# Designed miniproteins, single chains, continued (2): the designs that were tried, part 63

Each design is a single chain, and the fold is of that chain. pLDDT is the mean over its residues in the fold that is shown.

## One batch from the design tools (miniprotein)

Design m6172
Fold by ESMFold2-Fast:
Structure m6172 (fold): chain A 64 residues (1-64)
Amino acid sequence: PTNGEFLRAAAEVAREDPSLSGEELVKRAIERLEAQGIPVSEELREKALANADTLAAIARRFAR
């Protein structure tokens, strides 16, 4: 996925459940992308999970 596609999915997840941990938010964002037919590589999955708290903070900013 592009950075924009990932952030969109993550922001949508953050809107639906603002109580999720960063890791859980990233996992659900990846599941949403895959359900939409957007493949997520193992490398991107690992990198996103390693930076989950940062990505979650960014996504929550856009989920307002």
Scores: mean pLDDT 80

Design m6173
Fold by ESMFold2-Fast:
Structure m6173 (fold): chain A 96 residues (1-96)
Amino acid sequence: SSALEKAKKVYEATKEEIERTKKLLKEAAKAGKLSAVQYTAMALLLVALEFAPTAEEAANEGEGVARLAEEAGVEELAEAARELKKKAVEAIKEIE
């Protein structure tokens, strides 16, 4: 399979969890639960996870979002980030 076909498979496997995590991140920010630094760090890590070339990198970015969410007291966001991490790692391993 081409690199594009592999990327599409990962995207299709993770798109629901990506959208849920993005929604929860925006909702937490709107509710004033996140500092500007926490929001920016989580947003950048989430973008890095979406474009992670390896399962290890996806795992590290996903755990980074989950940890920051836990530190901010946003348990639902931390859980969503870990579900996304699990799905992304699984999907990338299937194509590597």
Scores: mean pLDDT 85

Design m6174
Fold by ESMFold2-Fast:
Structure m6174 (fold): chain A 77 residues (1-77)
Amino acid sequence: SRLEEVARLWAELDEAVAAGAPKSRRVELLRRLGFSPEEAERLADAPPVRIAQHWTARQLREIGEEIDEELERKRAA
C-alpha cells in the first residue's frame, strides 16, 4: 500500500541521514515521498524533524482541500 511505501521511504531517509549519505540520495528519497524536485533540493540539507514538519503541513493542507471539495459538492446537491 502507499502507506507502507511512505513508512519505508521515511525509514530509508532516516537511515541515509544517520549514515551521512550524499545529498543526491536524500533528494531521491524526498522526491519519492512526493516533494517536487525544487522542494527536495531545498529540504535535503534540513534536519529530519524539519522535513517531517513540512510533510505534515502538506498532508494537512491536502486533507483540508479534499474536505472543502466534499462540502461544496454536498451544498450543490
Scores: mean pLDDT 72

Design m6175
Fold by ESMFold2-Fast:
Structure m6175 (fold): chain A 73 residues (1-73)
Amino acid sequence: MKEEAAEAAARAAYEGTKKGGIDVSHQLGREAALKAGATPEQADAMGGGIQSTAAVDGYEGTLKNARAAAEAA
């Protein structure tokens, strides 16, 4: 569950960064996490935690941080 949510959030956040920047990345990451079964608190943490990483470290860095955020929540 958390792993699937983290992967969905990371993918959506990375795509959001490519299309609309950091705020779109945050929102798409949060929505993807919720759809993958994350709680609202976990989805907020994943969306917020990975938004900046998607811009800096690309997809792989974003996925790593999404996993860490999901595990911490």
Scores: mean pLDDT 65

Design m6176
Fold by ESMFold2-Fast:
Structure m6176 (fold): chain A 65 residues (1-65)
Amino acid sequence: SKLQAAAEQIEKALKEAGIKNVKTEVKDGEIVVTADVDTISEKLRAMGIAFYEGRKLGIKVTFKV
């Protein structure tokens, strides 16, 4: 599905940015991202990447740590 392809793209972008233990899941028409982040700065960067990719595709993204 388009959502699954988007989830894979978000996961790839975060992993390429060096974010650790990135997982994505499609739930109720949105993408839920989880990851391990060590600092507030890293968390904001990870969220920024995930939200940017989601916005580009017109898809709702939520981030959990």
Scores: mean pLDDT 82

Design m6177
Fold by ESMFold2-Fast:
Structure m6177 (fold): chain A 66 residues (1-66)
Amino acid sequence: GSGTIEERAKEHTEALKETYGLSEEMQEIVFEALKKLLENNWEETPEIKELIEKVSKEVAKILKKE
């Protein structure tokens, strides 16, 4: 069910938080993207593509702040 998908998305988001030091806003974006990807068997819908693009832009900003 959705609960198991949500738990997995949360675990991956927490791992990325520890690795890259994600902000709370970034954590929410990553969580939503992962949850939707898991719900759709990793198939990209327009909503998922938008979330992936947003995540990629925010990750790039974090890496540039090194």
Scores: mean pLDDT 69

Design m6178
Fold by ESMFold2-Fast:
Structure m6178 (fold): chain A 60 residues (1-60)
Amino acid sequence: MSQEEIDELKSKYAAYYSASGIYLASVPYSDNPQEELALSQQLLAKSEEYKKKYLEALGL
């Protein structure tokens, strides 16, 4: 795997992790806090998928 592909995986896990945090922070202000929490958890799961791929690409 190229360094550019490894950097892309890192970028994606960071982006999904950040998005998850934003939705989690919005839960107390949402008209449907359970829906916001579920979306935050889905984004966190996507972040973990890309993190796993990133670590595997590093041989970790």
Scores: mean pLDDT 82

Design m6179
Fold by ESMFold2-Fast:
Structure m6179 (fold): chain A 80 residues (1-80)
Amino acid sequence: SQAEQQKQTQIGQLASDGIDRLAAGEDPKAVVDEVVQGLRSLGEDDLADRLREATRAAVDANDAKATADAIYDTLDEAIK
């Protein structure tokens, strides 16, 4: 449906924005927290929970690249 396509586009935009902010040197925990909040605002609570779990080790290690990779892998699978 058109609404489903719009939601997939919004999820993709959250992923892209998060990855760009990590590339700009923003704190991994803060970026993940904002992406999770964005997903919850879209009604995607299960996806938000999966993203937190997928990024936990990378965020704990303060590894921006591993955090970006985990965001991409988690959200790309959800929209493709």
Scores: mean pLDDT 86

Design m6180
Fold by ESMFold2-Fast:
Formats: structure tokens, C-alpha cells, sequence
Structure m6180 (fold): chain A 92 residues (1-92)
């Protein structure tokens, strides 16, 4: 299944760990990394989606996590304020 990942306001360390994790997955189709943001399109199996959720749970500063059947919203506390990771399924 194809997913869109959007991340913003993350610390440099959190963003680096997220990039390294995503690059370890075989289904990465597009990855765009900014200074404090990331957008990725990737194809995940159900097992790989579960691994991504567990990875997000392991990141420091996690304040709130909402997990749906094929969606995730994670809210992080950072030295710069609030960071977000948003994951949603793409219909293609």
C-alpha cells in the first residue's frame, strides 16, 4: 500500500533518524528532505507499516501518538517547539 509521510518541526537528530529508517525500507519511491521537514512517498506492507509505527514510538520527545488502520499522527516536543509526523494512505 502507498503512504504519504509528512514531517515538520522535528529536531535535526529526529529528522536524521527518520531519514535513515525510511531509507532502510525497500519501498521508498520519493524522499524530499528539508532543513526541518521531510516528505516521502513509499510502498509499505502491513508488517512494514507496523515497524514504522514502532520506530516512531522509539523516537525521543514523543508527546502524543494516534494510530489508525492506515494512518498515524505523532506530536513531538523539541527544543524549537512542536514537531509533527503525519502518515496517510495514498489511493494510488
Amino acid sequence: MRYLISASGLSEEQLKELVEFLLSLPGVEKLTVGETSLTAVLELSEEQFEELVEFIKSLPGLKKLSVGEDSVLAIFETSKGTGYINIGRVPY
Scores: mean pLDDT 80

Design m6181
Fold by ESMFold2-Fast:
Structure m6181 (fold): chain A 90 residues (1-90)
Amino acid sequence: SLSEKLKELKKGLEEVLKEVEKMRAAGAAPAEIVEWLARKMEELGFDGRGMVEFLRRLGKSDAEIVDFMTDILESLKNMIDAIFKIEEKK
């Protein structure tokens, strides 16, 4: 069902966001985080490599790309949470 797929996607998004915070806390290079994020976004069904290429073409640094990608993932997670609140009212 759509609900099951969204629950799986939300879990994947939460795991990716937690790992990015761990990598940042451990002092991982922004370029390393970008490459890891691109791969994980592809596993979640998003064009992570295309997003990185697009942002680099716009002149964004690897650190800025990490920030943009994490903001997008956080926004997606929040949208899924909002959908679940709507479904709880049915």
Scores: mean pLDDT 84

Design m6182
Fold by ESMFold2-Fast:
Structure m6182 (fold): chain A 68 residues (1-68)
Amino acid sequence: SAAELAAAVARLSDEELATLLKQDDETMLISLARETGLVLDEAARERIRAAKRAAQGDVARFRELVSA
């Protein structure tokens, strides 16, 4: 769910997220799934890609967008 994704992302440090946001979408999704233990369906993957695109490397903005 969006709430589970937001909670999992909240557990990652700003440094970890900054590194992930510098990766390509697929590498970021693989790393995020590994670090959170979440199984990401296509709806979750699209939500993450959209948040990454809109955040433009801003960690605080990415956290806000994933929580929406």
Scores: mean pLDDT 81

Design m6183
Fold by ESMFold2-Fast:
Structure m6183 (fold): chain A 68 residues (1-68)
Amino acid sequence: SLDDEIDVGVGVVYLATQLTAAKNKGDEEIAKVAEEGLDRVNAFYRAGDPDAAKAAVEETKKKIEELE
């Protein structure tokens, strides 16, 4: 649905922002987690599984928070 597309899109923007910030600061571990998370989110969404994509956004956010 459109709401799923918006939720996934917002999550992608958030993770991309975290990736850029981590790269700029030299935080290699956070950058790797954000990059792998983005790849996973995009793969699930392209496969037609927006629920898995949303779950991957939330799992990646939690991993980043644990590394901060």
Scores: mean pLDDT 83

Design m6184
Fold by ESMFold2-Fast:
Structure m6184 (fold): chain A 76 residues (1-76)
Amino acid sequence: AEILSLRIERVGPRLFVAEVVVPADADLAAVEEQAKRRVAEEFGASDVRVTARAVAESLEDPSLRVVTLFIEATLG
């Protein structure tokens, strides 16, 4: 999927938050896959899971969405 911006923050021992800016018609499953891969690669994580998702409309550009992903992973 096309990703305009991807920011990942570690917010706990096993918990990450990803904020992703995507086109409104983006495949959210593909977006989740890319975010999971980024967490695995950057943090050396395994068992990466998306536990929750929030989607908001962009106020500046209605063709864009801001997707917030809550990600749990095992670090070893």
Scores: mean pLDDT 82

Design m6185
Fold by ESMFold2-Fast:
Structure m6185 (fold): chain A 72 residues (1-72)
Amino acid sequence: MDEELLEKIRELLEEIKEKAPEAEELVDRFYEAIEKGDAETAQRLLVRLQLLAPEAAELIAEIGKLVKEMFE
């Protein structure tokens, strides 16, 4: 696993938790899916995160690009 990409994703996820505390459980589940290499679960959780926290849409889009890079 790319530690540099994982660290960038972690930083962005912390910003999402700050902006949308209600999304904390989804953020944590998403991070676990990424660590396990479960691309399907990660993509489903990312979609849920966009619906739950539209105020963090730009951060979520950045995470989506990093996730694509990790699993491609």
Scores: mean pLDDT 80

Design m6186
Fold by ESMFold2-Fast:
Structure m6186 (fold): chain A 70 residues (1-70)
Amino acid sequence: SELEERYREAAAETGQSVERIRRNVEANRVMRNGGELEWDGLRLWHDKETGKSVLTSPNGEVTETTVPEL
C-alpha cells in the first residue's frame, strides 16, 4: 500500500524501524481524531472532545494525562 511504502521510506531515511514510524503516525492520528492505539503491551486512549488521554501499562497500571509521551 502507499502508506506502507511511505513508512519504509521514512524508516530508511531516519534509521528507525517501520514499527516505530507506524506507531508515531498512528499516535498523531489518535491525538488528532481520538481513538485507541496499542504497542508493546501499552494501550493509549484519547478522547478528542475532552482532550483527555489514558495510558495503560502492560502490568495494568493506568496513567491519565493530556500529553502522553510515546
Scores: mean pLDDT 72

Design m6187
Fold by ESMFold2-Fast:
Structure m6187 (fold): chain A 64 residues (1-64)
Amino acid sequence: MEELVDEVIEALRKAGLEKTAEQLRKFRENGMDPEKIVLAGAIALYRAGHLEEARRFIEKLKEM
């Protein structure tokens, strides 16, 4: 699960969503549920047009 949070934050940075990535990193440091962080990141990727990457994170989240 922790690796999945790191992966979604990195995917957001690569997509140019650096402010969203930084916000989710701070939420993680404040003890936000890792599942919620991954879901929020996937939604941000989806809205930015990275549909396949967003879907991949949602599918991984469902199996955990």
Scores: mean pLDDT 83

Design m6188
Fold by ESMFold2-Fast:
Order: structure tokens, then sequence, then C-alpha cells
Structure m6188 (fold): chain A 108 residues (1-108)
């Protein structure tokens, strides 16, 4: 089969792209999106994106640079939820969760 995807620690260029949102737009994996959101929060930047995939799955990522919290929610089309979070996550997780609910409502 194909080799497994390899995730690396984001570079400063990846973080700068994420601030511009470009890096988030090219991400289709919750793990990679999580690493970008985490790095963004660690650099003291806020970030937020919701991606709706062709298969009906939803990814929402939030970074809170003030609280150093990051969260990514992946909701599959059949309703399976996966959450990745780090740091002071309360605000980031609330934003990601609200965005997943809003995107899911638009798909219905």
Amino acid sequence: GPPPPVYTTPSDEDIDAAIGREAFLDVDSPERLYELAKALAEKGADGFITLVRADGSVYSAAADGKEKGAAVIHLTADGKETIHSVGNTERALERARDAVAAARAQLA
C-alpha cells in the first residue's frame, strides 16, 4: 500500500502561511491541522478555519494565542467525532465545536 503520511514539526514558513490561512486550506488531515494550530498558538497568534470535505466530513481548527490553547475537531459524515487539543483549550475547543455544528447544519 502507499507509505503512511509523515508529519513534521511545522516550520516558521508553515506558521506564517497558517496566519495567512494558506497552510490550513491545503490540510485534509486532523493530525496535520492540529500541529499547525498548536504551533500558531505557541507563537502567540490566533487562528480559525473550518474545512468541509467532498465526503461530507468537517474539520474545524482553532488557535488561541493569548491562552496558548489549540483544538481541532474532525467530524465524519456518519457522525464520528475526533478531538485533538493542547494547552489552555477551553476557548479554542468552544470555537471549534461551534464551527463544526454550523458547518454540519449547512450540509443538511
Scores: mean pLDDT 66

Design m6189
Fold by ESMFold2-Fast:
Structure m6189 (fold): chain A 99 residues (1-99)
Amino acid sequence: RRERAAEIVEKAGNEAAKLLESAGDTQGAQDVRDLARKIAEAIRAGAPDSVVANLFTAAILLAVGNYLDAELQGNTKQAEAYRKAAEILAKASREIDKL
């Protein structure tokens, strides 16, 4: 159901954001929360599955990009947090695909 899918997104976004906050990236945490909220709103509004999938792909690519930036800066804590955030988002996408 749409509501369960939206709840999965919100939970994943909150878990990812907490990891980023713990790594000292408050802006990254806010960006992840905002993106998760937009995905959840799209799901509740009845966006097509293809649109939801594209939004998840964009969120995962954002996390991977920030992971690479943190690695290049030698910020191992933020790099690990973004790597885990990407994993959390990918898992959430797979859970929604089962609904």
Scores: mean pLDDT 82

Design m6190
Fold by ESMFold2-Fast:
Structure m6190 (fold): chain A 73 residues (1-73)
Amino acid sequence: GAAARAAQAAADARFTPEVQKAIKISNELMELSDKDREKASEELKKYGVPAIKDDDTPAEINAKISLAAKKKV
């Protein structure tokens, strides 16, 4: 709860508001991909990013999410 938010806020304090917003969006998309990969893939498609594939590595999933977050910001 509060401790996790304090740690995240301390980590984010060194970034610009734009970067902080991108991090927040990336985290939300990452959680969505863990809970509902199909919905995450549909969100990625809205920003012209390829859908998450079953054979994607965690690094590839992170890259797709980061690209979508950058386009959304």
Scores: mean pLDDT 72

Design m6191
Fold by ESMFold2-Fast:
Structure m6191 (fold): chain A 66 residues (1-66)
Amino acid sequence: MSPLLTASREERLAVMETIYRKYTKSLPKEEAIKKTKDLFLALSGLEKLSEDEDRWLEEYVAKESA
């Protein structure tokens, strides 16, 4: 699903937030993080998150878990 590759930073991060929130309803935080990365990468057609995206997700998780 290549539409995420053409999306803005804000749009890509909003998709990642949506995925994470869905997984946290049924899974522990650590599993939710792993599944969020897996699904986001699958949807992006990428093998790895950018440093910015990875850092953003870690910061978001920290805020949500505090």
Scores: mean pLDDT 78

Design m6192
Fold by ESMFold2-Fast:
Structure m6192 (fold): chain A 76 residues (1-76)
Amino acid sequence: SMTLLERAKEAVRQGDLEEAARLLEEMIRRLDELLRTAPPHVRPAIEETRRLLERALEAVRQGDGEEAIRLLEELL
């Protein structure tokens, strides 16, 4: 099965920016839930992932699919 990240990247590649935005918003929501219970030593990594997802979401909202893919690839 494809992960949410893989599905978001594929949506961007296909030009389905509405679906890409929806998937990125879902990923950010899930990270916000994780941050509520995450131990202190892992919080910086989760917060950095969240910042990259927020930047990717903004790129999608601006119609910049190339920048969105570039930012999502940084998560690897």
Scores: mean pLDDT 87

Design m6193
Fold by ESMFold2-Fast:
Structure m6193 (fold): chain A 110 residues (1-110)
Amino acid sequence: SIDELFEELVKKLEEAKTPDEQLELLIEALKKAIEEKAPAEEIMKLVFGLVYFLENNPEVSVELAEEALEVMKEAYEAALSQTKDEKRKKELKEIGEEMIERIKKIIEEK
């Protein structure tokens, strides 16, 4: 289902006409990945994609950017909860904190 989620996401993103519509699709995909208990690696791929999208689409609404930040925090906690290796947990914490800070700066500059 995760491979199908990514394939459907790519097709819907190509059809979306505005950055806000594309961001809504990315947020929905991340929420579904969390709900389906996707592997931490797949959740983090969606988180990176969302951060990259927000950095390249500064025109997206502040309200959607704030929703994206909250969903990213939930995704990050879900990925951490699945990770049993202490070294990997530490790496994920450092990456997650960096990603969250990057999005906070984008929101503050709006």
Scores: mean pLDDT 83

Design m6194
Fold by ESMFold2-Fast:
Structure m6194 (fold): chain A 79 residues (1-79)
Amino acid sequence: MEEELERLRREAEEALRRLREAIAAGAPRAERERLAREAAELARRLALKYRELGLIDVSEEEIEAEVERMLAATLAQLA
């Protein structure tokens, strides 16, 4: 499933790039928040895929908690 992992990694990288560009350009808050949530969801899916493949040794619960923490921190910066 290397193709699926490669796709998710690329999508996550693109989502983060779009978010950074939107922040730098001063895009509307709603758009920045939407991009932040999209990036967080892709990061969650990528982390869960790494876990499925045995590439990381963390629980699903730990992944969810870390993604929520990162999203909350990002949204606080956008407020």
Scores: mean pLDDT 80

Design m6195
Fold by ESMFold2-Fast:
Structure m6195 (fold): chain A 110 residues (1-110)
Amino acid sequence: MVKDAVKVFELPDLPLRPGERLEIEYEFTAEEDGKVVVEVRALGPGRFRVRVQVYANGKLIAEAEALVRPGETVRFESAPVKKGDKVTVRIEIEALEPGRVSVRVALVKL
């Protein structure tokens, strides 16, 4: 982690089967002004389609999709949030090939 990041959620090793779709929803209150960072890493062999949505106080502040290849890390950053904002992170992962992924959500100070 970077020195001024607060890790709010982590799944360090998530096994997925081919064709499996997983939705993760995580809600937290922002402890500091910052950006929400979502990282998805493919652990070893495997390919994944990832969609990320970030909401602050019910407003969509980031949306992105990416293909994550073996050993690749994809990083998504939101628009700034303020201390006290209610943040919802939605992550959809579709396994195109069997493998494992790690997911990390952090708040990085501005």
Scores: mean pLDDT 83

Design m6196
Fold by ESMFold2-Fast:
Structure m6196 (fold): chain A 81 residues (1-81)
Amino acid sequence: EDEAVENISKALLIVEKDAGEEARDRVVLAALEAMAKSGGDLLAGIEAMKEEIERLKKEGVISEEAAKKAIEHLEKAKEAL
């Protein structure tokens, strides 16, 4: 399996389990919007996912522990690109 895809999937699962499906969908949408604006750049998508998780944390929608773990997996996804 692609290590980048595996780590993105793990990050999304952490968001869904802690903050729910709507929060997960916000993270996915942020990635899709960033990729559309950048001509399909997956790195831009991953950075947008990290920014959206930080917003969810600021809003109190996701716990600090879950946000940290999800962002750690997104950093691993970036390293695998």
Scores: mean pLDDT 87

Design m6197
Fold by ESMFold2-Fast:
Structure m6197 (fold): chain A 66 residues (1-66)
Amino acid sequence: MLAELSESEDPEVRKRAALEGVRRAGDPSMLPELEAMAGSEDPIVAVAAAVALAVRRSNPNMAPQK
């Protein structure tokens, strides 16, 4: 869904898709969307997706909740 929005002809929609991806980075269903967006030719989308993926990697559940 967000990957399709990030390819929209409307630049405002693309930007909102990138922001929504970052906001929902904690959602496991977002992983494939974020990977697709990281390959986007739109630098705003690609950077936002890369940041979201980096945030997920910085919390790999190495210290699981009790």
Scores: mean pLDDT 69

Design m6198
Fold by ESMFold2-Fast:
Structure m6198 (fold): chain A 64 residues (1-64)
Amino acid sequence: MLEEVREEAIKIALKYGLSKEEAEEIARKAVEFMEMLLSQGFSEERAKDLALTYAELLAIQKKL
């Protein structure tokens, strides 16, 4: 699941026109956020949804 979230976060960042390096940074942050949510007792489905939403928000912020 973490690998799936990483791959989907990279795709989101690339869709927003970010570089591969920026996409990998966003993916790392999304995976870290998902791990934090899982440690807090969130379900895998909810943690994934929140992590991917976080990735999209990060991509938007980088585009300003």
Scores: mean pLDDT 84

Design m6199
Fold by ESMFold2-Fast:
Structure m6199 (fold): chain A 71 residues (1-71)
Amino acid sequence: KKEFLDKILKEFDKDGDGKLDDEEFAELISSFDKDNDGYITEKEAPELLKLFDKDGDGYLGIEELEALKKA
């Protein structure tokens, strides 16, 4: 579970502060939102949904991922 989050942070958190800035966050969203519709589905990133899909509805809004960029 946290292993996937650590991998994502290593790939997108270029300054190593444990959080994503707005630019890094935009790159993350662009990488996983294949349809560019503002939502990430289980088909696009199942591991990301396991971490952030609190409702268990199989969809992540961009707002739910903003926890990654809080300082």
Scores: mean pLDDT 68

Design m6200
Fold by ESMFold2-Fast:
Structure m6200 (fold): chain A 67 residues (1-67)
Amino acid sequence: SIEAEKEKIVKELTEKKKEKEEAGDEVSAKALGAMIEAVLRSESVEQMAPAGTAAALRAIGDDPAVG
């Protein structure tokens, strides 16, 4: 269900946000918080995917600026 998918994604994003907060990266933590809100506002799995993907890419460190 969409509710179960939201809970799963929010849990993953919350874990990454805590990692960034512990590292002192307030900018990334704030961005992850915004992504959590976007997931919670989503009404479909397809709408959640872009927010979850962006957060996952940032958490992994897949930064386009690194080249």
Scores: mean pLDDT 66

Design m6201
Fold by ESMFold2-Fast:
Structure m6201 (fold): chain A 116 residues (1-116)
Amino acid sequence: MQRITVRPVTPETTHLVIVILGRVTDELLEEIQRLVREALARDITPLIIQVGERSEELERLFPNTVHVESVEEALEEVRRLKEEFPLAEFAAVLFSDVSEEERREVAERLRRVLEE
């Protein structure tokens, strides 16, 4: 699975949105666990959104994971998070197994919502 930075972590970042668009593998779970540990060590709250296929292991490790069926629902969830945490400074990363073009399109759409 490919990782793209949607919005980078800065010293001001309070929340990290991790969007997964694709199948969750053991290798991806390890990478997510590393990201979550690094975020928590920096007092950054990780928020995980999984698009499409559910992973029971991801849900077990991160019970606050939000599952959505589409990219549109993921964008709505990010907007909801911005309303819930109005003082938050968001960073975001996208993990996907889709084509490079689709990955860039989804990342751009996520970035635009975060900049709203």
Scores: mean pLDDT 86

Design m6202
Fold by ESMFold2-Fast:
Structure m6202 (fold): chain A 90 residues (1-90)
Amino acid sequence: MRELLRELSEQSRKAAEAAREGDAEAAEKYVEEARKQVEKLKELGYTDVAESLQAMLDRVRKALKEGDYELAARYAEDLARAAQQLADDP
């Protein structure tokens, strides 16, 4: 679990950086990698955590599709912080 949450946090941070640079393709690639970590959490039975993180990820994707890169970066940073907090929580 911790490794998946750390990877999700890392991919979300990279998505935020790409979104700030206006690189929608790179941001979407990192969002897809983050989605894979959420799917693995769900497969391991962490359903409530996975659903919460998926909702945050959906907000990032929607902002990217709407061309609001500043909002997408903000949501991606929020997702990265949430994932990191969950990884560090005993």
Scores: mean pLDDT 86

Design m6203
Fold by ESMFold2-Fast:
Structure m6203 (fold): chain A 93 residues (1-93)
Amino acid sequence: MHRELAEKYEKLGEEYERQGNRRLASLAYAQAGYYYLKAGDPKRAAELAQRALELDPNNPHAWYVLGQAYKALGDDEKAAAYYAKAQALLAAF
């Protein structure tokens, strides 16, 4: 289930990106990354979270997913930095 949802959100992100809707594409890619994490694929999750951030660096969900992916990959320092960025964005409103 989680991998199937990840693939659906990734395709949705690709469609929004083709339409030039950077904000919706970023949200869709961040959701895909989250489901890849639940599917046990932190490398793919990191790739999609980074793609989401290239489209919208102010997406706190993408920073959070990137942090979780790096924690799963054993890079606790990068994970902490990415979590801090997500928290800072959430505190800004």
Scores: mean pLDDT 88

Design m6204
Fold by ESMFold2-Fast:
Structure m6204 (fold): chain A 72 residues (1-72)
Amino acid sequence: SMEDMEKLRKNMEKVAEKLGLSVDEVENILVRAVIELGKEDEVNEIRKLLLEGKIDEAVKKIQEIKKELDAL
């Protein structure tokens, strides 16, 4: 729904701010996690956390993914 899309966008902005990244950089991390690490299920869990407003949990999972991508 449009309401869910607005909520997801706002929560993505909060996550990006906490990571010191742009929203586009966070979206790129999630895309790369699927393509390079095969982490589609983990990315889907992150989307669920964002819809639930669980910002700190989403930040932690994205940081873990970023560390794995940076190690490639």
Scores: mean pLDDT 86

Design m6205
Fold by ESMFold2-Fast:
Structure m6205 (fold): chain A 84 residues (1-84)
Amino acid sequence: SVEKILEELRAFEKELLERAAGLDDSDREGIRELQREGLAKGIEAAGRILGKEEVGKEFAKKILEAKSDEEAVEILREASEFFS
């Protein structure tokens, strides 16, 4: 189960890196979107590994829906504390 989750996460990370390579450094919105997707996927995977899948999904959703960088950081902090 954990091995499958880690394999899925590695495949997703590879896809994110390939997408990032195609972005212009001036595309701040595209870079933010990639960062948000990466954080959301990581949190969801952590939730699955720790047996807290529903909570991981909720935090992932909140990261993707965050209206500002400050909001995303606060959500990430809460998720990190919950999964620590």
Scores: mean pLDDT 79

Design m6206
Fold by ESMFold2-Fast:
Structure m6206 (fold): chain A 72 residues (1-72)
Amino acid sequence: MRPPVLRDDSPTVTFSVDGELLTVPRDVGMRLVEEAIERARRLGRSPEALHEAGVWLSEGARRAQAEREARR
């Protein structure tokens, strides 16, 4: 119980995007974050690039949440 990130050991990750909470499987959530970071890196670390990466993350999280519901 000493690691500060124990709470992230849950099987799902919740994103707060534009006031909406999207819950997705941890593995899928980690991949979405990685892709958003890579997209922002390709466009440069400008405010516009970060905004576009956020939109991409929102769409990915929404689809992942729907997929999670379909599997259960």
Scores: mean pLDDT 65

Design m6207
Fold by ESMFold2-Fast:
Structure m6207 (fold): chain A 68 residues (1-68)
Amino acid sequence: MQAAHDEYARALAELIRGLTERGVAVSKALVSPGKGDDWEKLKEALLEAIRYLEEGGKPEEVIEIAKK
């Protein structure tokens, strides 16, 4: 539970860093995940979004992927 939350927080920090490097406002990158204990699922979505961003994806599409 909490370990998954910590991994989610790290993935979120990496995504924010990538988006900020590309000039996207952090508040735009922040999507409220309203799922509470679904941290593992949210983490997987963030990792997918990070991968897409690293492959040259558009920031707007990255946000949609990170959003469950």
Scores: mean pLDDT 61

